# Ledger of designs, part 103: designed miniproteins, single chains, continued (2)

Each design is a single chain, and the fold is of that chain. pLDDT is the mean over its residues in the fold that is shown.

## One batch from the design tools (miniprotein)

Design m7591
Fold by ESMFold2-Fast:
Structure m7591 (fold): chain A 65 residues (1-65)
Amino acid sequence: SADIQAFIAKLDERIARLEAEIEELRRKLEENPDDKELKLEIQFKEGIIALLHGVKALLERIAQK
């Protein structure tokens, strides 16, 4: 449905923002490779992206009905 496709588009935008944030954090990590807090923040954001991809996959299955 159009509503599901609109929601998928918003999820894609959120994923893109999180990917951009991770890229910035990885640049900072290059300056301090032993920053454990920075590594943890990257891991948490990667986990959120994985969850959002799971939600997107469920919505795509519903939209294919």
Scores: mean pLDDT 87

Design m7592
Fold by ESMFold2-Fast:
Structure m7592 (fold): chain A 65 residues (1-65)
Amino acid sequence: DLDKEMAKIQAAAIGTVTGQRIEVREEDGELVIDVYLTDEKKTQAAIEDLKKLQEKYPFVRVRLL
């Protein structure tokens, strides 16, 4: 599924660009993005970008750890 592959690439890029620690995994057809709360400013930037990703790809789920 090209949309799922593109969403994975974009999620990984968000982690790299923001410097936020994230893990991307696939679970039951959904893309789960675990966000590790270590730096408030980096986390906020990542969440804003991930929210935009969820608007484009409704199978993306974000979890805060």
Scores: mean pLDDT 83

Design m7593
Fold by ESMFold2-Fast:
Structure m7593 (fold): chain A 65 residues (1-65)
Amino acid sequence: AQAEADKLYDDAAAALMAGENAELRGEGSGVTVRGESRDEIEASMAAMMVTVAKLAGEREVEWRV
């Protein structure tokens, strides 16, 4: 659903901005994001958010950093 996609997007984006090579896993609606470098983490998070948005059927999620 849109609310779930929006929450995952916000949580993932905030975690990426807060740190490098971060591993974020929430209890309710979290995602796992991991990479060796900032660029890799950004790419992985963007791909994950696009996948979540497609599954929700609301719209494509475009990553913005």
Scores: mean pLDDT 51

Design m7594
Fold by ESMFold2-Fast:
Structure m7594 (fold): chain A 90 residues (1-90)
Amino acid sequence: MTEEEIEEINKKLKEKGSPFRVGKKGIEEAKKTVETEPEVRRELEEKAREYEELYEKTGDKEYLRKAASLYAAAGILDAALSFAEFLLKG
């Protein structure tokens, strides 16, 4: 992996409106996430949806906060997964 590849990936992240930027370590962690943790992203999204449904049924803002935090965590993992897929396919 070269400095030029990191710059190209950061450019694509910027074009997608992502606030994330990666260095060499970020790419290594993204690859590891794709290989070991794709189910973690799915579980986070599923739990977030469950809390969102609980908020709709109860009106309790605590469920909305929990859903938001899980969606944020899933979004970070999803960004890492998309990034690692780009590296594997590119």
Scores: mean pLDDT 64

Design m7595
Fold by ESMFold2-Fast:
Structure m7595 (fold): chain A 68 residues (1-68)
Amino acid sequence: MSELEQLEKELLALLLRAWRAAVEAGDAAKVAQLDALFTQAGEVSKIPDEKEKIARLKALTAQVQALL
């Protein structure tokens, strides 16, 4: 598996886990933050440069981890 594929898979798994936890806790503010991060992940998917895409995925993963 490429580093890019692994990072995309990890980010999606973390986003889904964090979102589910926030919904179950009734944390509307955290749900809104996670919705914004899902949107940012979609924008990253449009980046043609693999190095830039990897850097952005790592940054988003760190932001999601901070919300767990």
Scores: mean pLDDT 82

Design m7596
Fold by ESMFold2-Fast:
Structure m7596 (fold): chain A 83 residues (1-83)
Amino acid sequence: MEEKIRELGEKLKEAVAAGDMKAFGRYFTELLDAVEEAGASVEELTRLIGLAIRAVGYLEAGDIEGALEAVEELIEAALEAAK
Protein backbone atom coordinates (compact mmCIF):
# COMPACT_ATOMS: atom_id res chain seq x y z
CA MET A 1 0.00 0.00 0.00
CA GLU A 2 2.69 2.56 0.98
CA GLU A 3 4.60 1.90 -2.28
CA LYS A 4 1.41 2.38 -4.34
CA ILE A 5 0.60 5.67 -2.54
CA ARG A 6 4.16 6.92 -3.14
CA GLU A 7 3.99 5.92 -6.83
CA LEU A 8 0.66 7.74 -7.28
CA GLY A 9 2.11 10.72 -5.38
CA GLU A 10 4.99 10.98 -7.87
CA LYS A 11 2.49 10.81 -10.77
CA LEU A 12 0.46 13.60 -9.12
CA LYS A 13 3.62 15.75 -8.87
CA GLU A 14 4.38 15.07 -12.56
CA ALA A 15 0.81 16.03 -13.53
CA VAL A 16 1.11 19.28 -11.53
CA ALA A 17 4.50 20.11 -13.10
CA ALA A 18 2.98 19.53 -16.57
CA GLY A 19 -0.23 21.47 -15.74
CA ASP A 20 -2.19 18.33 -16.71
CA MET A 21 -5.50 18.60 -14.86
CA LYS A 22 -6.91 15.40 -16.45
CA ALA A 23 -3.92 13.33 -15.33
CA PHE A 24 -4.15 14.91 -11.85
CA GLY A 25 -7.84 13.94 -11.57
CA ARG A 26 -7.12 10.38 -12.71
CA TYR A 27 -4.23 9.78 -10.29
CA PHE A 28 -6.07 11.47 -7.40
CA THR A 29 -9.07 9.15 -7.95
CA GLU A 30 -6.73 6.12 -7.90
CA LEU A 31 -5.08 7.46 -4.71
CA LEU A 32 -8.46 8.04 -3.03
CA ASP A 33 -9.60 4.50 -3.96
CA ALA A 34 -6.35 3.00 -2.61
CA VAL A 35 -6.58 4.75 0.80
CA GLU A 36 -10.32 3.96 1.06
CA GLU A 37 -9.52 0.25 0.47
CA ALA A 38 -6.86 0.54 3.21
CA GLY A 39 -9.62 1.52 5.68
CA ALA A 40 -9.40 5.33 5.74
CA SER A 41 -12.14 7.09 7.71
CA VAL A 42 -14.59 9.61 6.20
CA GLU A 43 -12.67 12.37 7.99
CA GLU A 44 -9.35 11.22 6.46
CA LEU A 45 -10.89 10.97 2.96
CA THR A 46 -12.42 14.46 3.39
CA ARG A 47 -8.97 15.84 4.27
CA LEU A 48 -7.48 14.30 1.09
CA ILE A 49 -10.27 15.83 -1.02
CA GLY A 50 -9.66 19.24 0.58
CA LEU A 51 -5.93 19.06 -0.20
CA ALA A 52 -6.67 18.03 -3.81
CA ILE A 53 -9.06 21.01 -4.19
CA ARG A 54 -6.28 23.28 -2.87
CA ALA A 55 -3.79 21.83 -5.38
CA VAL A 56 -6.29 22.33 -8.24
CA GLY A 57 -6.87 25.93 -7.10
CA TYR A 58 -3.14 26.64 -7.24
CA LEU A 59 -2.88 25.01 -10.69
CA GLU A 60 -5.77 27.11 -12.06
CA ALA A 61 -3.99 30.21 -10.66
CA GLY A 62 -0.71 29.15 -12.34
CA ASP A 63 1.02 28.65 -8.96
CA ILE A 64 2.94 25.42 -9.58
CA GLU A 65 4.96 25.77 -6.34
CA GLY A 66 1.78 26.10 -4.25
CA ALA A 67 0.22 23.13 -6.07
CA LEU A 68 3.33 20.98 -5.41
CA GLU A 69 3.26 21.88 -1.69
CA ALA A 70 -0.43 20.87 -1.53
CA VAL A 71 0.40 17.55 -3.28
CA GLU A 72 3.22 16.89 -0.77
CA GLU A 73 0.73 17.40 2.10
CA LEU A 74 -1.75 15.16 0.23
CA ILE A 75 0.84 12.33 -0.04
CA GLU A 76 1.70 12.62 3.68
CA ALA A 77 -2.00 12.58 4.66
CA ALA A 78 -2.65 9.57 2.37
CA LEU A 79 0.23 7.63 3.96
CA GLU A 80 -1.15 8.39 7.46
CA ALA A 81 -4.70 7.38 6.40
CA ALA A 82 -3.43 4.05 5.00
CA LYS A 83 -1.78 2.98 8.30
Scores: mean pLDDT 85

Design m7597
Fold by ESMFold2-Fast:
Structure m7597 (fold): chain A 75 residues (1-75)
Amino acid sequence: TTTIVVGNLSPETTEEDIRNAIRELLPDVEPVEIKFLDETRALVTFANLSDAAAAIIALNGQELKGKTLVVSFAT
């Protein structure tokens, strides 16, 4: 799958916050789609598996709005 789950988000987190976090860590990677699953989780889809894997490595354990992100492949 080319979709990842970004978990432990602050309820105040916006799509723009997620896009900016990805752009700062991976400036050459652009998500295709971001969909909030609930207040603390979002599904982020990438164009290919390489971009999705890079996003997991870069984002997992990073802090966003005071919360430590937990990131994995969506299954």
Scores: mean pLDDT 84

Design m7598
Fold by ESMFold2-Fast:
Structure m7598 (fold): chain A 85 residues (1-85)
Amino acid sequence: MLEEAEEVLERAAEVRKKAEEAGLGAFFDELVAEALAAVRPAAAEIEEALAAGDFEKARALEEEAARRAIEGLEAASRAVEEKLA
């Protein structure tokens, strides 16, 4: 999971550079912001689990939120690549 997330982040950085060169930088940034906003509700649940000492639940919620964020970032990168193709 973490190594795959790192690869997706590196790809996103490369796609953002290409998007900026094509005048699509703002479009890419908007899609990334939407993907991050989709995982924001999970932050409160993670905080609550940590406060309760439920580290197993907190870890599971964090992994699920990270997975959704990575999926959103992949979708944003793909959308820009499709516009460039």
Scores: mean pLDDT 77

Design m7599
Fold by ESMFold2-Fast:
Structure m7599 (fold): chain A 84 residues (1-84)
Amino acid sequence: NPAEKVIQLLGEIGGLVLREVKDPKARSELLELISEAVKAVDAGDNKKAIEYLEKLRELANKVLDPSAAEKVNKLLDEAIELLK
């Protein structure tokens, strides 16, 4: 089930955010984007989910170190491909 796999990948991204993002405001914003993406997937709104994931990518790349950003980008690429 592509939706279940996307939710799993978003959980992995959430774990990285909780571990790697030191700024509480940025962490909260990233977790909110993940929550909104999950809601969109559950609603079957894949287009809206992809919009939230691309916003997540933009913020993550600004606040994470390059190694953590690379891991998040790989997980996001996999999730977005499953939603297409």
Scores: mean pLDDT 88

Design m7600
Fold by ESMFold2-Fast:
Structure m7600 (fold): chain A 92 residues (1-92)
Amino acid sequence: MKLKVTVKIEDLYGSLEVVAEIKVGETLTLTVTHPGTQDTITVTFEAPSAEEVKVTVESPTYELKKTITVKVGEKGEVVNLGTLSITVEVEK
């Protein structure tokens, strides 16, 4: 079974949207280079079931590591630093 995950990264320089598919029982890691600053953001998805995805965002530049759980059909805000927002949507 596959789930569709959409990552939206927004800051003062613009927005970037990345879409990927993850299989239930799989771990997927996306490395995204920020369009304005060239900073690297790593987003890791774990799909332990068909009902939810664990999302971990790591950035050495912002010295952050944050994990949330997003249910299928929902959106979750992983990061909001005022100047940087990272939102994840999970769809079937």
Scores: mean pLDDT 78

Design m7601
Fold by ESMFold2-Fast:
Parts: C-alpha cells; sequence; structure tokens
Structure m7601 (fold): chain A 61 residues (1-61)
C-alpha cells in the first residue's frame, strides 16, 4: 500500500471492531500523528471510518 489512506485502512481492516486514536495508529504505522489525524478526518467524512467519543476511530461497518 503506497498511500497514507491505504495504510490506515489496511491497519483498521486488520483490527475489525476495534477503535484507535490517531496517536495509536501513527505509532503502529511509524508515521506522524498530525498526518494520520488529517487522513482519519478525511476518511470519516468519506464514510470509511467512524469517529467515536474520546477521539477514537474504527472501520465503518
Amino acid sequence: MDTVEARVLRFLKAHPGKAFSAREIAEALGMSQKTVSRKLEWLERAGMVEKLPGGRYRLAA
């Protein structure tokens, strides 16, 4: 996977039903939290991820 969006989605698909903060995803992928947070916001607007209370994200069902 070559894009940040693709790497984030692959990570979430590997952990179905689990919610992660932008920091946790960034640490797992070796990326900056700012970059991951921005991509998660875009993916949430696209309906691909769900934002939960407390700023955590999971793969949309």
Scores: mean pLDDT 81

Design m7602
Fold by ESMFold2-Fast:
Structure m7602 (fold): chain A 96 residues (1-96)
Amino acid sequence: SREEALERVIEAIDRFAAKLKELLPDKAEEIEKLKKEAIELLKEMVAAGESLRQAVLRVLSRIYQWFRDNLSEEERSAAEAELAKLAAELQAIVAE
C-alpha cells in the first residue's frame, strides 16, 4: 500500500542516517537534523498530493545538496556508497 511504501522509505532514510553517523561521527548532529528535515519534507509532499516517486526524488535532491554544502571532498568520498545504496533502495520501493 501507499502507507506501507511511505513507512519503508522512512525506515530506509533512518538506516541511511545511522550508517552515515557511523562513517562521519563528527557530523552526527547535522546528520540527525538532515534526517528529520528529509522525513518532514517527504511527509509534507505526500500529504500535499505528490506521488511517492516525486517526493523521493525531491528528498534525494535535498540530501545530495546537503552533501555538497556540508561535507568535504574526502567526507563525500567516504559516504558516496551509502548515498548510492539509499538511492537504489528508494527507487526499488517506489517501483513496487
Scores: mean pLDDT 87

Design m7603
Fold by ESMFold2-Fast:
Structure m7603 (fold): chain A 92 residues (1-92)
Amino acid sequence: SLEDIVRGLLEGTLSGEELERAIEELRKADEEDFVEAVVNVFRESPVPEERIAELAREMYRRLRAGGGKEEIVRFDIEVAMEELKYGVEKSL
C-alpha cells in the first residue's frame, strides 16, 4: 500500500531496486491518495496535519515534475521524509 511505501522510506528499509519501485509506485498514485497516506503515517507527529499535507503535496509535485531526473526526485523525497522524522523524533 502507499502507507507501507511511505513507512519503508521513513524507516530507511528500502534500498536499490526496492527503493526504485517504491518511487515509481508513488508516481502512479493519485495526489489525494498520496497526501492521505503521508498524513496517516505521520499522524502521531507533533508536526500539524496541515503542514504534513503541505509537505506531501510538494513531494507529489516533485514526483510528477521529475520525469527522467530520478536522483533529484529521490533527494527531495528523502529531505521531506527527514523533516517529518525530525518532528517525530525531536518533539519540541
Scores: mean pLDDT 73

Design m7604
Fold by ESMFold2-Fast:
Structure m7604 (fold): chain A 82 residues (1-82)
Amino acid sequence: GSSVDVAAVKAAMRAAIDQLVAEGRISPETAAELRRLVDQVTDLEGAYLVLMHLAMLEKIHPDDEGLRAARDAFVAAVEAAR
């Protein structure tokens, strides 16, 4: 198979953030933090580190539906690249 298209994964993650902000499910501040994390992704390992960071945020904020939705969308983006 071809090498994983990291740019496509990052684009999918950014699209998910933009949708969640548009739906009012995450704050602009949370969106800015998530975009910063996505911008640091240079390979698939970096994408998994973003997922781990989101999983930690969900543990700290278990009732934050927006963070859960962001994690589910990011997992889908990474799994689509496998």
Scores: mean pLDDT 80

Design m7605
Fold by ESMFold2-Fast:
Structure m7605 (fold): chain A 65 residues (1-65)
Amino acid sequence: SLLEETLKRIEEVGEKIKSMSKEEANKAIAELAKYVQDVKKSLSHSDRIELDAKLIELQKEAEKL
């Protein structure tokens, strides 16, 4: 499903940022956020909330770099 593919993409970016600088991680997350915004247009309200929550968690993790 589109939700599952998007969640997998978020997880992949989460793994990649562990080996990135904070600047590189922020750029990767910004690109991911644009992708997620487009995907959300095709998803239910509950799925949108789940994606937003995961993206916020990822942004918080990048701040710790």
Scores: mean pLDDT 83

Design m7606
Fold by ESMFold2-Fast:
Structure m7606 (fold): chain A 90 residues (1-90)
Amino acid sequence: MKEALAAEMELGVAEIALAVAKLLGDSEAAARAAERMVEAAERLAEVSKDKERVLSEIESAKELIEAAPLPEEVKERLLRRLEELEEKVR
């Protein structure tokens, strides 16, 4: 399914962007990358039939966001979105 592959690629690109922003100490770039990562995970959950893969990607995204140099308000909001997504997929 082209949509699932596209969502997985978008997620990978967002993860790389977040890692780069973290290395550079760019909190605004990190926030944008983290937002894109959550959006890609939400899209993957809509288009993928592989429930275990979606849950694995959500867990990875949570770990990356928790480790990222994000403002607490942004971190809490994004982690909440991932928790709600995880509940929907389960």
Scores: mean pLDDT 82

Design m7607
Fold by ESMFold2-Fast:
Structure m7607 (fold): chain A 83 residues (1-83)
Amino acid sequence: MDERVTELHNKLVTGDLLGALKIIDRNGDGVISDEEIEAVFEASKGRPTEKELIFYFDLDGDGTLSYEEFREAVLRLHRAYYG
């Protein structure tokens, strides 16, 4: 778990979104559940950037995210901080 969390963080900061998606999408169905995202980011001990991503994913509902929706959420986060 710790190795997976560290690998995910490195992929997010280097912009390897596809690699990050594969780590989060545990069953490989091309859909990311809110539970999978929350579990990984909770394990990351509340890093600020990852907490902000959870907010952009709107994890209050029964929603799931496609790979493209996850990529758009990350891009929106980057625009908020860097654009």
Scores: mean pLDDT 60

Design m7608
Fold by ESMFold2-Fast:
Structure m7608 (fold): chain A 96 residues (1-96)
Amino acid sequence: LSEETVEEFLEKAREIVEKYKPVFQELVDRKAPLSALMTVAGLLNRDLKKAAEELGVPKEIATAASRAAFHAIEQGKVDQLEEEAMKAAREVAEKL
């Protein structure tokens, strides 16, 4: 797996996560049930996996990003959503 391809994925993944951030913020602000948060997290995971597939990046990197994003939301750290997702994705990419 080339470092250049990983960076290209991380850039696209950041854009996807930023697109979902206001949706998660709205759900948190109106105290939506966990099922609603999980549904949107599932959509984020699908979009990230699609980006990984298009770039030939392992799906495990996309899954790590989506999992870290959801964990940040669970902790009330919506403002750190992109940072946590990108950090997790990079850590998994470095181990592959």
Scores: mean pLDDT 83

Design m7609
Fold by ESMFold2-Fast:
Structure m7609 (fold): chain A 100 residues (1-100)
Amino acid sequence: MTEVEKLREEFKKHLTPEQKAEFDALLSRLTPEQQRIVLRGALELLEKGASPETVLFAVRLIVGYLTATEKERKAIDAILATLPPEVQEIVRRTLDELEA
């Protein structure tokens, strides 16, 4: 089992069956390196006390942002601004790592 698979399984322990299916679908759109970066961010959010629902929502925003138009990115930025500051920080740092 790869490092990515280990991180994925660790996060999935916190999800319902429906959330697991959505999470797997979201990650399948990413490269293994991008999956590793996203999974580390997701686990950090859980460690900071974010709910699994909040973490899954943050992952949706991250994956959406990578394929988004400029207009869609502005909409995602507006949604991010409504989240708790600690969630915003981790999401922005995760996006920065994905774009590096």
Scores: mean pLDDT 81

Design m7610
Fold by ESMFold2-Fast:
Structure m7610 (fold): chain A 96 residues (1-96)
Amino acid sequence: SVEEMRSLVEHVITEEQREKIMAEDKDGDGVLDEAGLKAFRELAPHWVYLMFDPNGDYKIDDLEEFMIMMVQRDLELPKVTGYLDRDTLDFLTYGK
């Protein structure tokens, strides 16, 4: 269920880890680039990282964008962007 999926991935990163990941968003668009994805991989549990970058190449291609959209929909996030964005990281940190 949605509630079971949400409970598995909420609070999987700390507020401090979120701040470090978001510090790599140098253009301030709230979307993780390669540097942000590397920080996310380093700080998040490996299985969580693979939900968003399943081939581990630090690039979001069209297939990975589609898979991220499916995860965001299943988690009932406010926006379905297909990217690791601020709202997605907020959920993984705060479970909101």
Scores: mean pLDDT 72

Design m7611
Fold by ESMFold2-Fast:
Structure m7611 (fold): chain A 98 residues (1-98)
Amino acid sequence: MEHLEKVLKEAEKDLEELEKIAKEIFNDPNATDEQKALAKKLVEDSRKDVERIRELIEKYPELSEKEQAIALTVIAILAAGIHANLMIAKNLLEKLKK
């Protein structure tokens, strides 16, 4: 499905932006060790989620209709989670600038 490739591309783009923001947090002299640890965790979790989306898309044509419906739901949840992690990182960086 063309739609699944688009979801993966958007998730990969969110991860790239998250990695850039995490680097800014990591290099900020006002960032606490806890904030740096959070930024690292958000990147690590999001990388695993992108890999899981790729695995589900690769297996998708071989799945039953019921398993395909479950896979679509899981892909949507994972993609939303990656975007939420990006928003958390953006909010953290904004607080460091104030």
Scores: mean pLDDT 88

Design m7612
Fold by ESMFold2-Fast:
Structure m7612 (fold): chain A 82 residues (1-82)
Amino acid sequence: SSDLEKLRRAVEEALALEDEEELRRALTRILRDMLAARKAANPDTPEEWVAEAEAKIDGLVEEAVRHKEEAREALARYRAEL
């Protein structure tokens, strides 16, 4: 589907970003766009569920940024030990 292809490209482009703040902005936009698309496709979605999903976005972004940095640090340590 075109939506999944757009999401895949957006995530790949975001993960290529070296700047942490640019990565945060890109991931926040992707997740908010996904939530907006979900609401548009499912107008009967409870407002409480949408509010809870939106409240989780910042946490998911920070977790993704943390895991990317952990991966970068692990690779840097491995290269230094070779």
Scores: mean pLDDT 72

Design m7613
Fold by ESMFold2-Fast:
Formats: sequence, structure tokens, C-alpha cells
Structure m7613 (fold): chain A 67 residues (1-67)
Amino acid sequence: SERRKRVFEAVSRVARSEHAADAARRLAEAAGVEPRTLADWVSGTAPEDPSDETVDRIVRAAEELVA
């Protein structure tokens, strides 16, 4: 889905400057999302897609972390 793709792209952006697992955890914390839920959206194992509001929050948090 497009929402899951945007979450994956946000994690990838943060991961460019550090270890991927640490990047995902930091991004989840900054966005106010459970790290496991973020990982499940990235891997495609989550039963539901993130909401547009949650995706926007994750993308914004990623922008702040890489600034």
C-alpha cells in the first residue's frame, strides 16, 4: 500500500546515517508509535494499514531526525 511504502521510505531515510534497527526504533519513538507496529508495517505483517495521520506523523518525525 502507499501508506506502508511512505513508512518504509521514512525508515530508510533515517537508516542512511545509522543502523537500521536503531533508526526504526528512534523514528517510532519520535512519531509516538509502537516500534513493533512500525516494524510490522514495514515488513507487511501488520493486519491493518497505518492511517494517513499516522503516516504524516512518521514522515514529519523522519524529516526532523535527518535535519
Scores: mean pLDDT 77

Design m7614
Fold by ESMFold2-Fast:
Structure m7614 (fold): chain A 84 residues (1-84)
Amino acid sequence: MDAALERGRAEVEAQLSEHVSPETAREAADLAREAMEARAAGDLERAAELLLRAAVLAAEALGLDVEAVRAEAERVLAAAVARL
């Protein structure tokens, strides 16, 4: 489990590092890893909060519409939770 989570974090960091600062890539990757850990523990609300924070951070760094990204992420997460 832990090795798979670390690999996922490292892949997110590597992908984001091509487009954003290394510091921002690391912060977003760490949030994504914490979200995966929360999901594995069954804490879907915490996982959703952490994923939303990662998405907003990445959107700000990429110059995207943060409010549009937040609204879409919240909609997708709510739909995913409702299907459980």
Scores: mean pLDDT 73

Design m7615
Fold by ESMFold2-Fast:
Structure m7615 (fold): chain A 107 residues (1-107)
Amino acid sequence: DPEELRRLKEEEERREKERNLELVEAGMLGIPLNLLTPEQQEELLKRIEANPTAKRARELAKEFFEASLRNEDPEKLYELLEEINKIFDEFIEFVNKLLLELKKKQK
């Protein structure tokens, strides 16, 4: 059933976005989501998806978490951590700028 397969794919993509948000919150990227309204959280996720560096940081954090769960080679985990560290500062600057913009818009 093509419609059923499409709905299952959309539901899987939705669950994947929720897991990616949990990874961002869960400490590899350390975003204080509890300080944001639901609307601000949605805007933050949208901006992360639109920014190549922020999206890549989230993808690397996810790859590291999944590789860790599979007990992959420590060298692979170390390489993923180095990639995350290289873009982490840029990602944090992006998040801080976005949080300031969201705060300014609420005035």
Scores: mean pLDDT 67

Design m7616
Fold by ESMFold2-Fast:
Structure m7616 (fold): chain A 61 residues (1-61)
Amino acid sequence: MTPDQLQQQVQQNTTLIDQAYQAGKLTPEQAGQLRQQLFDAVQAQDVQRLQQLSQQIQQIL
């Protein structure tokens, strides 16, 4: 995964978290935890973790 692709995936996942939160599917605490996990995965450059988080967020929607 390129750095640009990683950045796009993070932006997409952040948008999906916000959508899930506004739809009432996430509490503020859960939304904050998912955002923190995305940040941690980006800092670690953990592509596998980012993919897992993307799948988790998609399941919530």
Scores: mean pLDDT 79

Design m7617
Fold by ESMFold2-Fast:
Structure m7617 (fold): chain A 61 residues (1-61)
Amino acid sequence: SNALQIYSQLFPNSQCHKANTALEKLENIKSELSDDYYQQLLKKTEDFLKSCNQEAEKFLK
């Protein structure tokens, strides 16, 4: 199963849960941002999700 999703559900104050919430916020304000700038912010958020995944994997393993 996806250990990252389990970690996010069990620990709502985790970086994983916060990063996922940030993705939803980015989608909501997409119309207020240029497409290029939105894509740059999305990429940075994806990098945070990768860091989050490493943290959750270490904790759940």
Scores: mean pLDDT 71

Design m7618
Fold by ESMFold2-Fast:
Structure m7618 (fold): chain A 60 residues (1-60)
Amino acid sequence: MEAEVTVLDASKVVDTGGRTLSVGDVIRGEVVKEYHNGVVIRTEDGYFFVDKAGAEVKFF
């Protein structure tokens, strides 16, 4: 399952590869894990830990 994540609060989206994110950035990747208030997305650049309170998440 894939997801598109639009960053609304960069402090609530953490990149394990150390990439700096900005509000309005769009990340697409495979959903590895989904939690009640968060998702983990796998991309070519690594993993992103996303708090749903700071991002808009669309599932495909």
Scores: mean pLDDT 79

Design m7619
Fold by ESMFold2-Fast:
Structure m7619 (fold): chain A 95 residues (1-95)
Amino acid sequence: MTDEEKIEYLQTELGLSEEEARELLEKERKGRELAEKGVNEEEIKEIVAEILAVLIPKAEAAGKDVGVEEFSPESKEAIEKVRRKRREEEERRRL
């Protein structure tokens, strides 16, 4: 699947903006590059948590169950930490 197809899918199916879709793809690309190079596992886990923190709320809003209950406790904590950080960043960007 091309990057353009992924952006269109994320916008159409999950209601992401073009900016949000692009940010998500850049994080995925970075995570894949790090995994292929065999670098720090914790850094890869954080990137995955950042991707999931965006996708889970959007999938839920679209009526899709992401099966969060099947994630490890560490993954759930990392996802919640990233979601909280993004929420605080949005509040700081308050209009």
Scores: mean pLDDT 67

Design m7620
Fold by ESMFold2-Fast:
Structure m7620 (fold): chain A 80 residues (1-80)
Amino acid sequence: SEQEELAALEALEKNLKAARSDEELEAILKQLETFANSQSAAVREKAQVLLKQLILATAPENTDLRNRAQALEAKLASNA
């Protein structure tokens, strides 16, 4: 449901703010990828906001994680 997906995104936002490693950021990205095909515009918009925050938190030298995150951002934007 939309409420369950929004609650999951709120938990991911807390995890993102607490993240201290690229491994933690990659785990958050994997969870965000599950929302790419959500039927809820509100869910997709919140996921896109968190994804932008994740990209900013990602080290510049972690090109693989950054590229994967940017690909998901493009997918979320095209589904809006």
Scores: mean pLDDT 82

Design m7621
Fold by ESMFold2-Fast:
Structure m7621 (fold): chain A 75 residues (1-75)
Amino acid sequence: SMEEEIEKLAKEVIEKAERLAKEYPEYKEGLEQLIKDVEKIMELYKKGEISAETAKEALLNAKRLLETLEKQLKA
């Protein structure tokens, strides 16, 4: 379901950000802020204040940002 996709995506983004924050402590503050932003998106979604489409788009944007950062850090 869409709800299961959103929950899985949020979990993947948070887990990746936590891993990168441990591997690259110099980026910890920015990555912790990203985790807080994801948590806010999930709170707004669960309260019905944003649509599933809006939540999914925001989480996909966060995922792309982390993928870009990881590629830059491993280059």
Scores: mean pLDDT 88

Design m7622
Fold by ESMFold2-Fast:
Structure m7622 (fold): chain A 82 residues (1-82)
Amino acid sequence: SAIEKARKLLEEVSQLEKQGSPDARQKAIEALREIAILAEEEGKYYTHFYAQMVINYIEQNPDKDIDYSELLENVLRLLEED
């Protein structure tokens, strides 16, 4: 399911963050793009647009200390509720 795929992406990003990896940001953006596509395919347009907004926020704030796992958990919660 879309939710199961999104959960796996969240787990990958969470592991990179726990390791302090510089790749966490790029992986989070990639994960959000995949979740946005999954949401659009299921007609969950609110989740799709929210994911795009989160991607834009991350891209516009490269120097901010962002909790990528928390952002992805919020998007996943919307995907489950939408």
Scores: mean pLDDT 83

Design m7623
Fold by ESMFold2-Fast:
Structure m7623 (fold): chain A 82 residues (1-82)
Amino acid sequence: ALSQRELAFLLGLAQALGDRELAARAAGNMPTHPSEEQLLAALLGRELPPEHAQAFLDALLAGEDFDTLFARAVAAAREASK
């Protein structure tokens, strides 16, 4: 089972990929009042380029350590912003 931060990141990745069904399923499992950390995870996933978003989705579903995955996603988003 995915943590609340992993579900938020999944929602962002689904939005970046244009996968409306996956985004709706992820959103349905989120709390009514998300924490700041959950909102940041969703925003980070959404801001990734689609080519990076797919790789992070695959890594998340493969069970990669979320703290490691999140740090890599922050680095990728910063590079995309340059």
Scores: mean pLDDT 79

Design m7624
Fold by ESMFold2-Fast:
Structure m7624 (fold): chain A 93 residues (1-93)
Amino acid sequence: KERQKLLEEARKYAEETVKVFNEAIDKARELGHEEVARYFRAAAGGMRDLDTVDEAVENLEKALELAPPEIQPLLQKGIDYARKARELVEKAR
């Protein structure tokens, strides 16, 4: 069933987003940006449920705007995965 395969692929991209954002959270903490790290943690949490993927992507894009330059490339990678998950979820609808 094509819908099930799309949701499985979306879940894999969502998992990659969470991994990348965990790396970004650790980096933000190392650089002393604790408030930014907390925001990234909250935003990434939305990627654990595919039903909230649209809202999660919007929150992650907002996190990129607030991120220090040293962290932005890592966040951009995570957002690219999150956008892929959103596309697959929308296609499965």
Scores: mean pLDDT 77

Design m7625
Fold by ESMFold2-Fast:
Structure m7625 (fold): chain A 57 residues (1-57)
Amino acid sequence: MLSEAERAALRAQAERLEATLVRHGFPPARARAMAEALLEQALANPASVAEALAGLP
């Protein structure tokens, strides 16, 4: 369903979100859990994945 490149792009986006949340004062463990939850949600809904990756040539 998702290519390895698409999964890598989603992982990178989740890591950027985690870093952003930590910068805004979230505990690292919570920031990671939130980023992982969003990654899982994106993997469960391929339509949102396709749209998110449309900006990444």
Scores: mean pLDDT 72

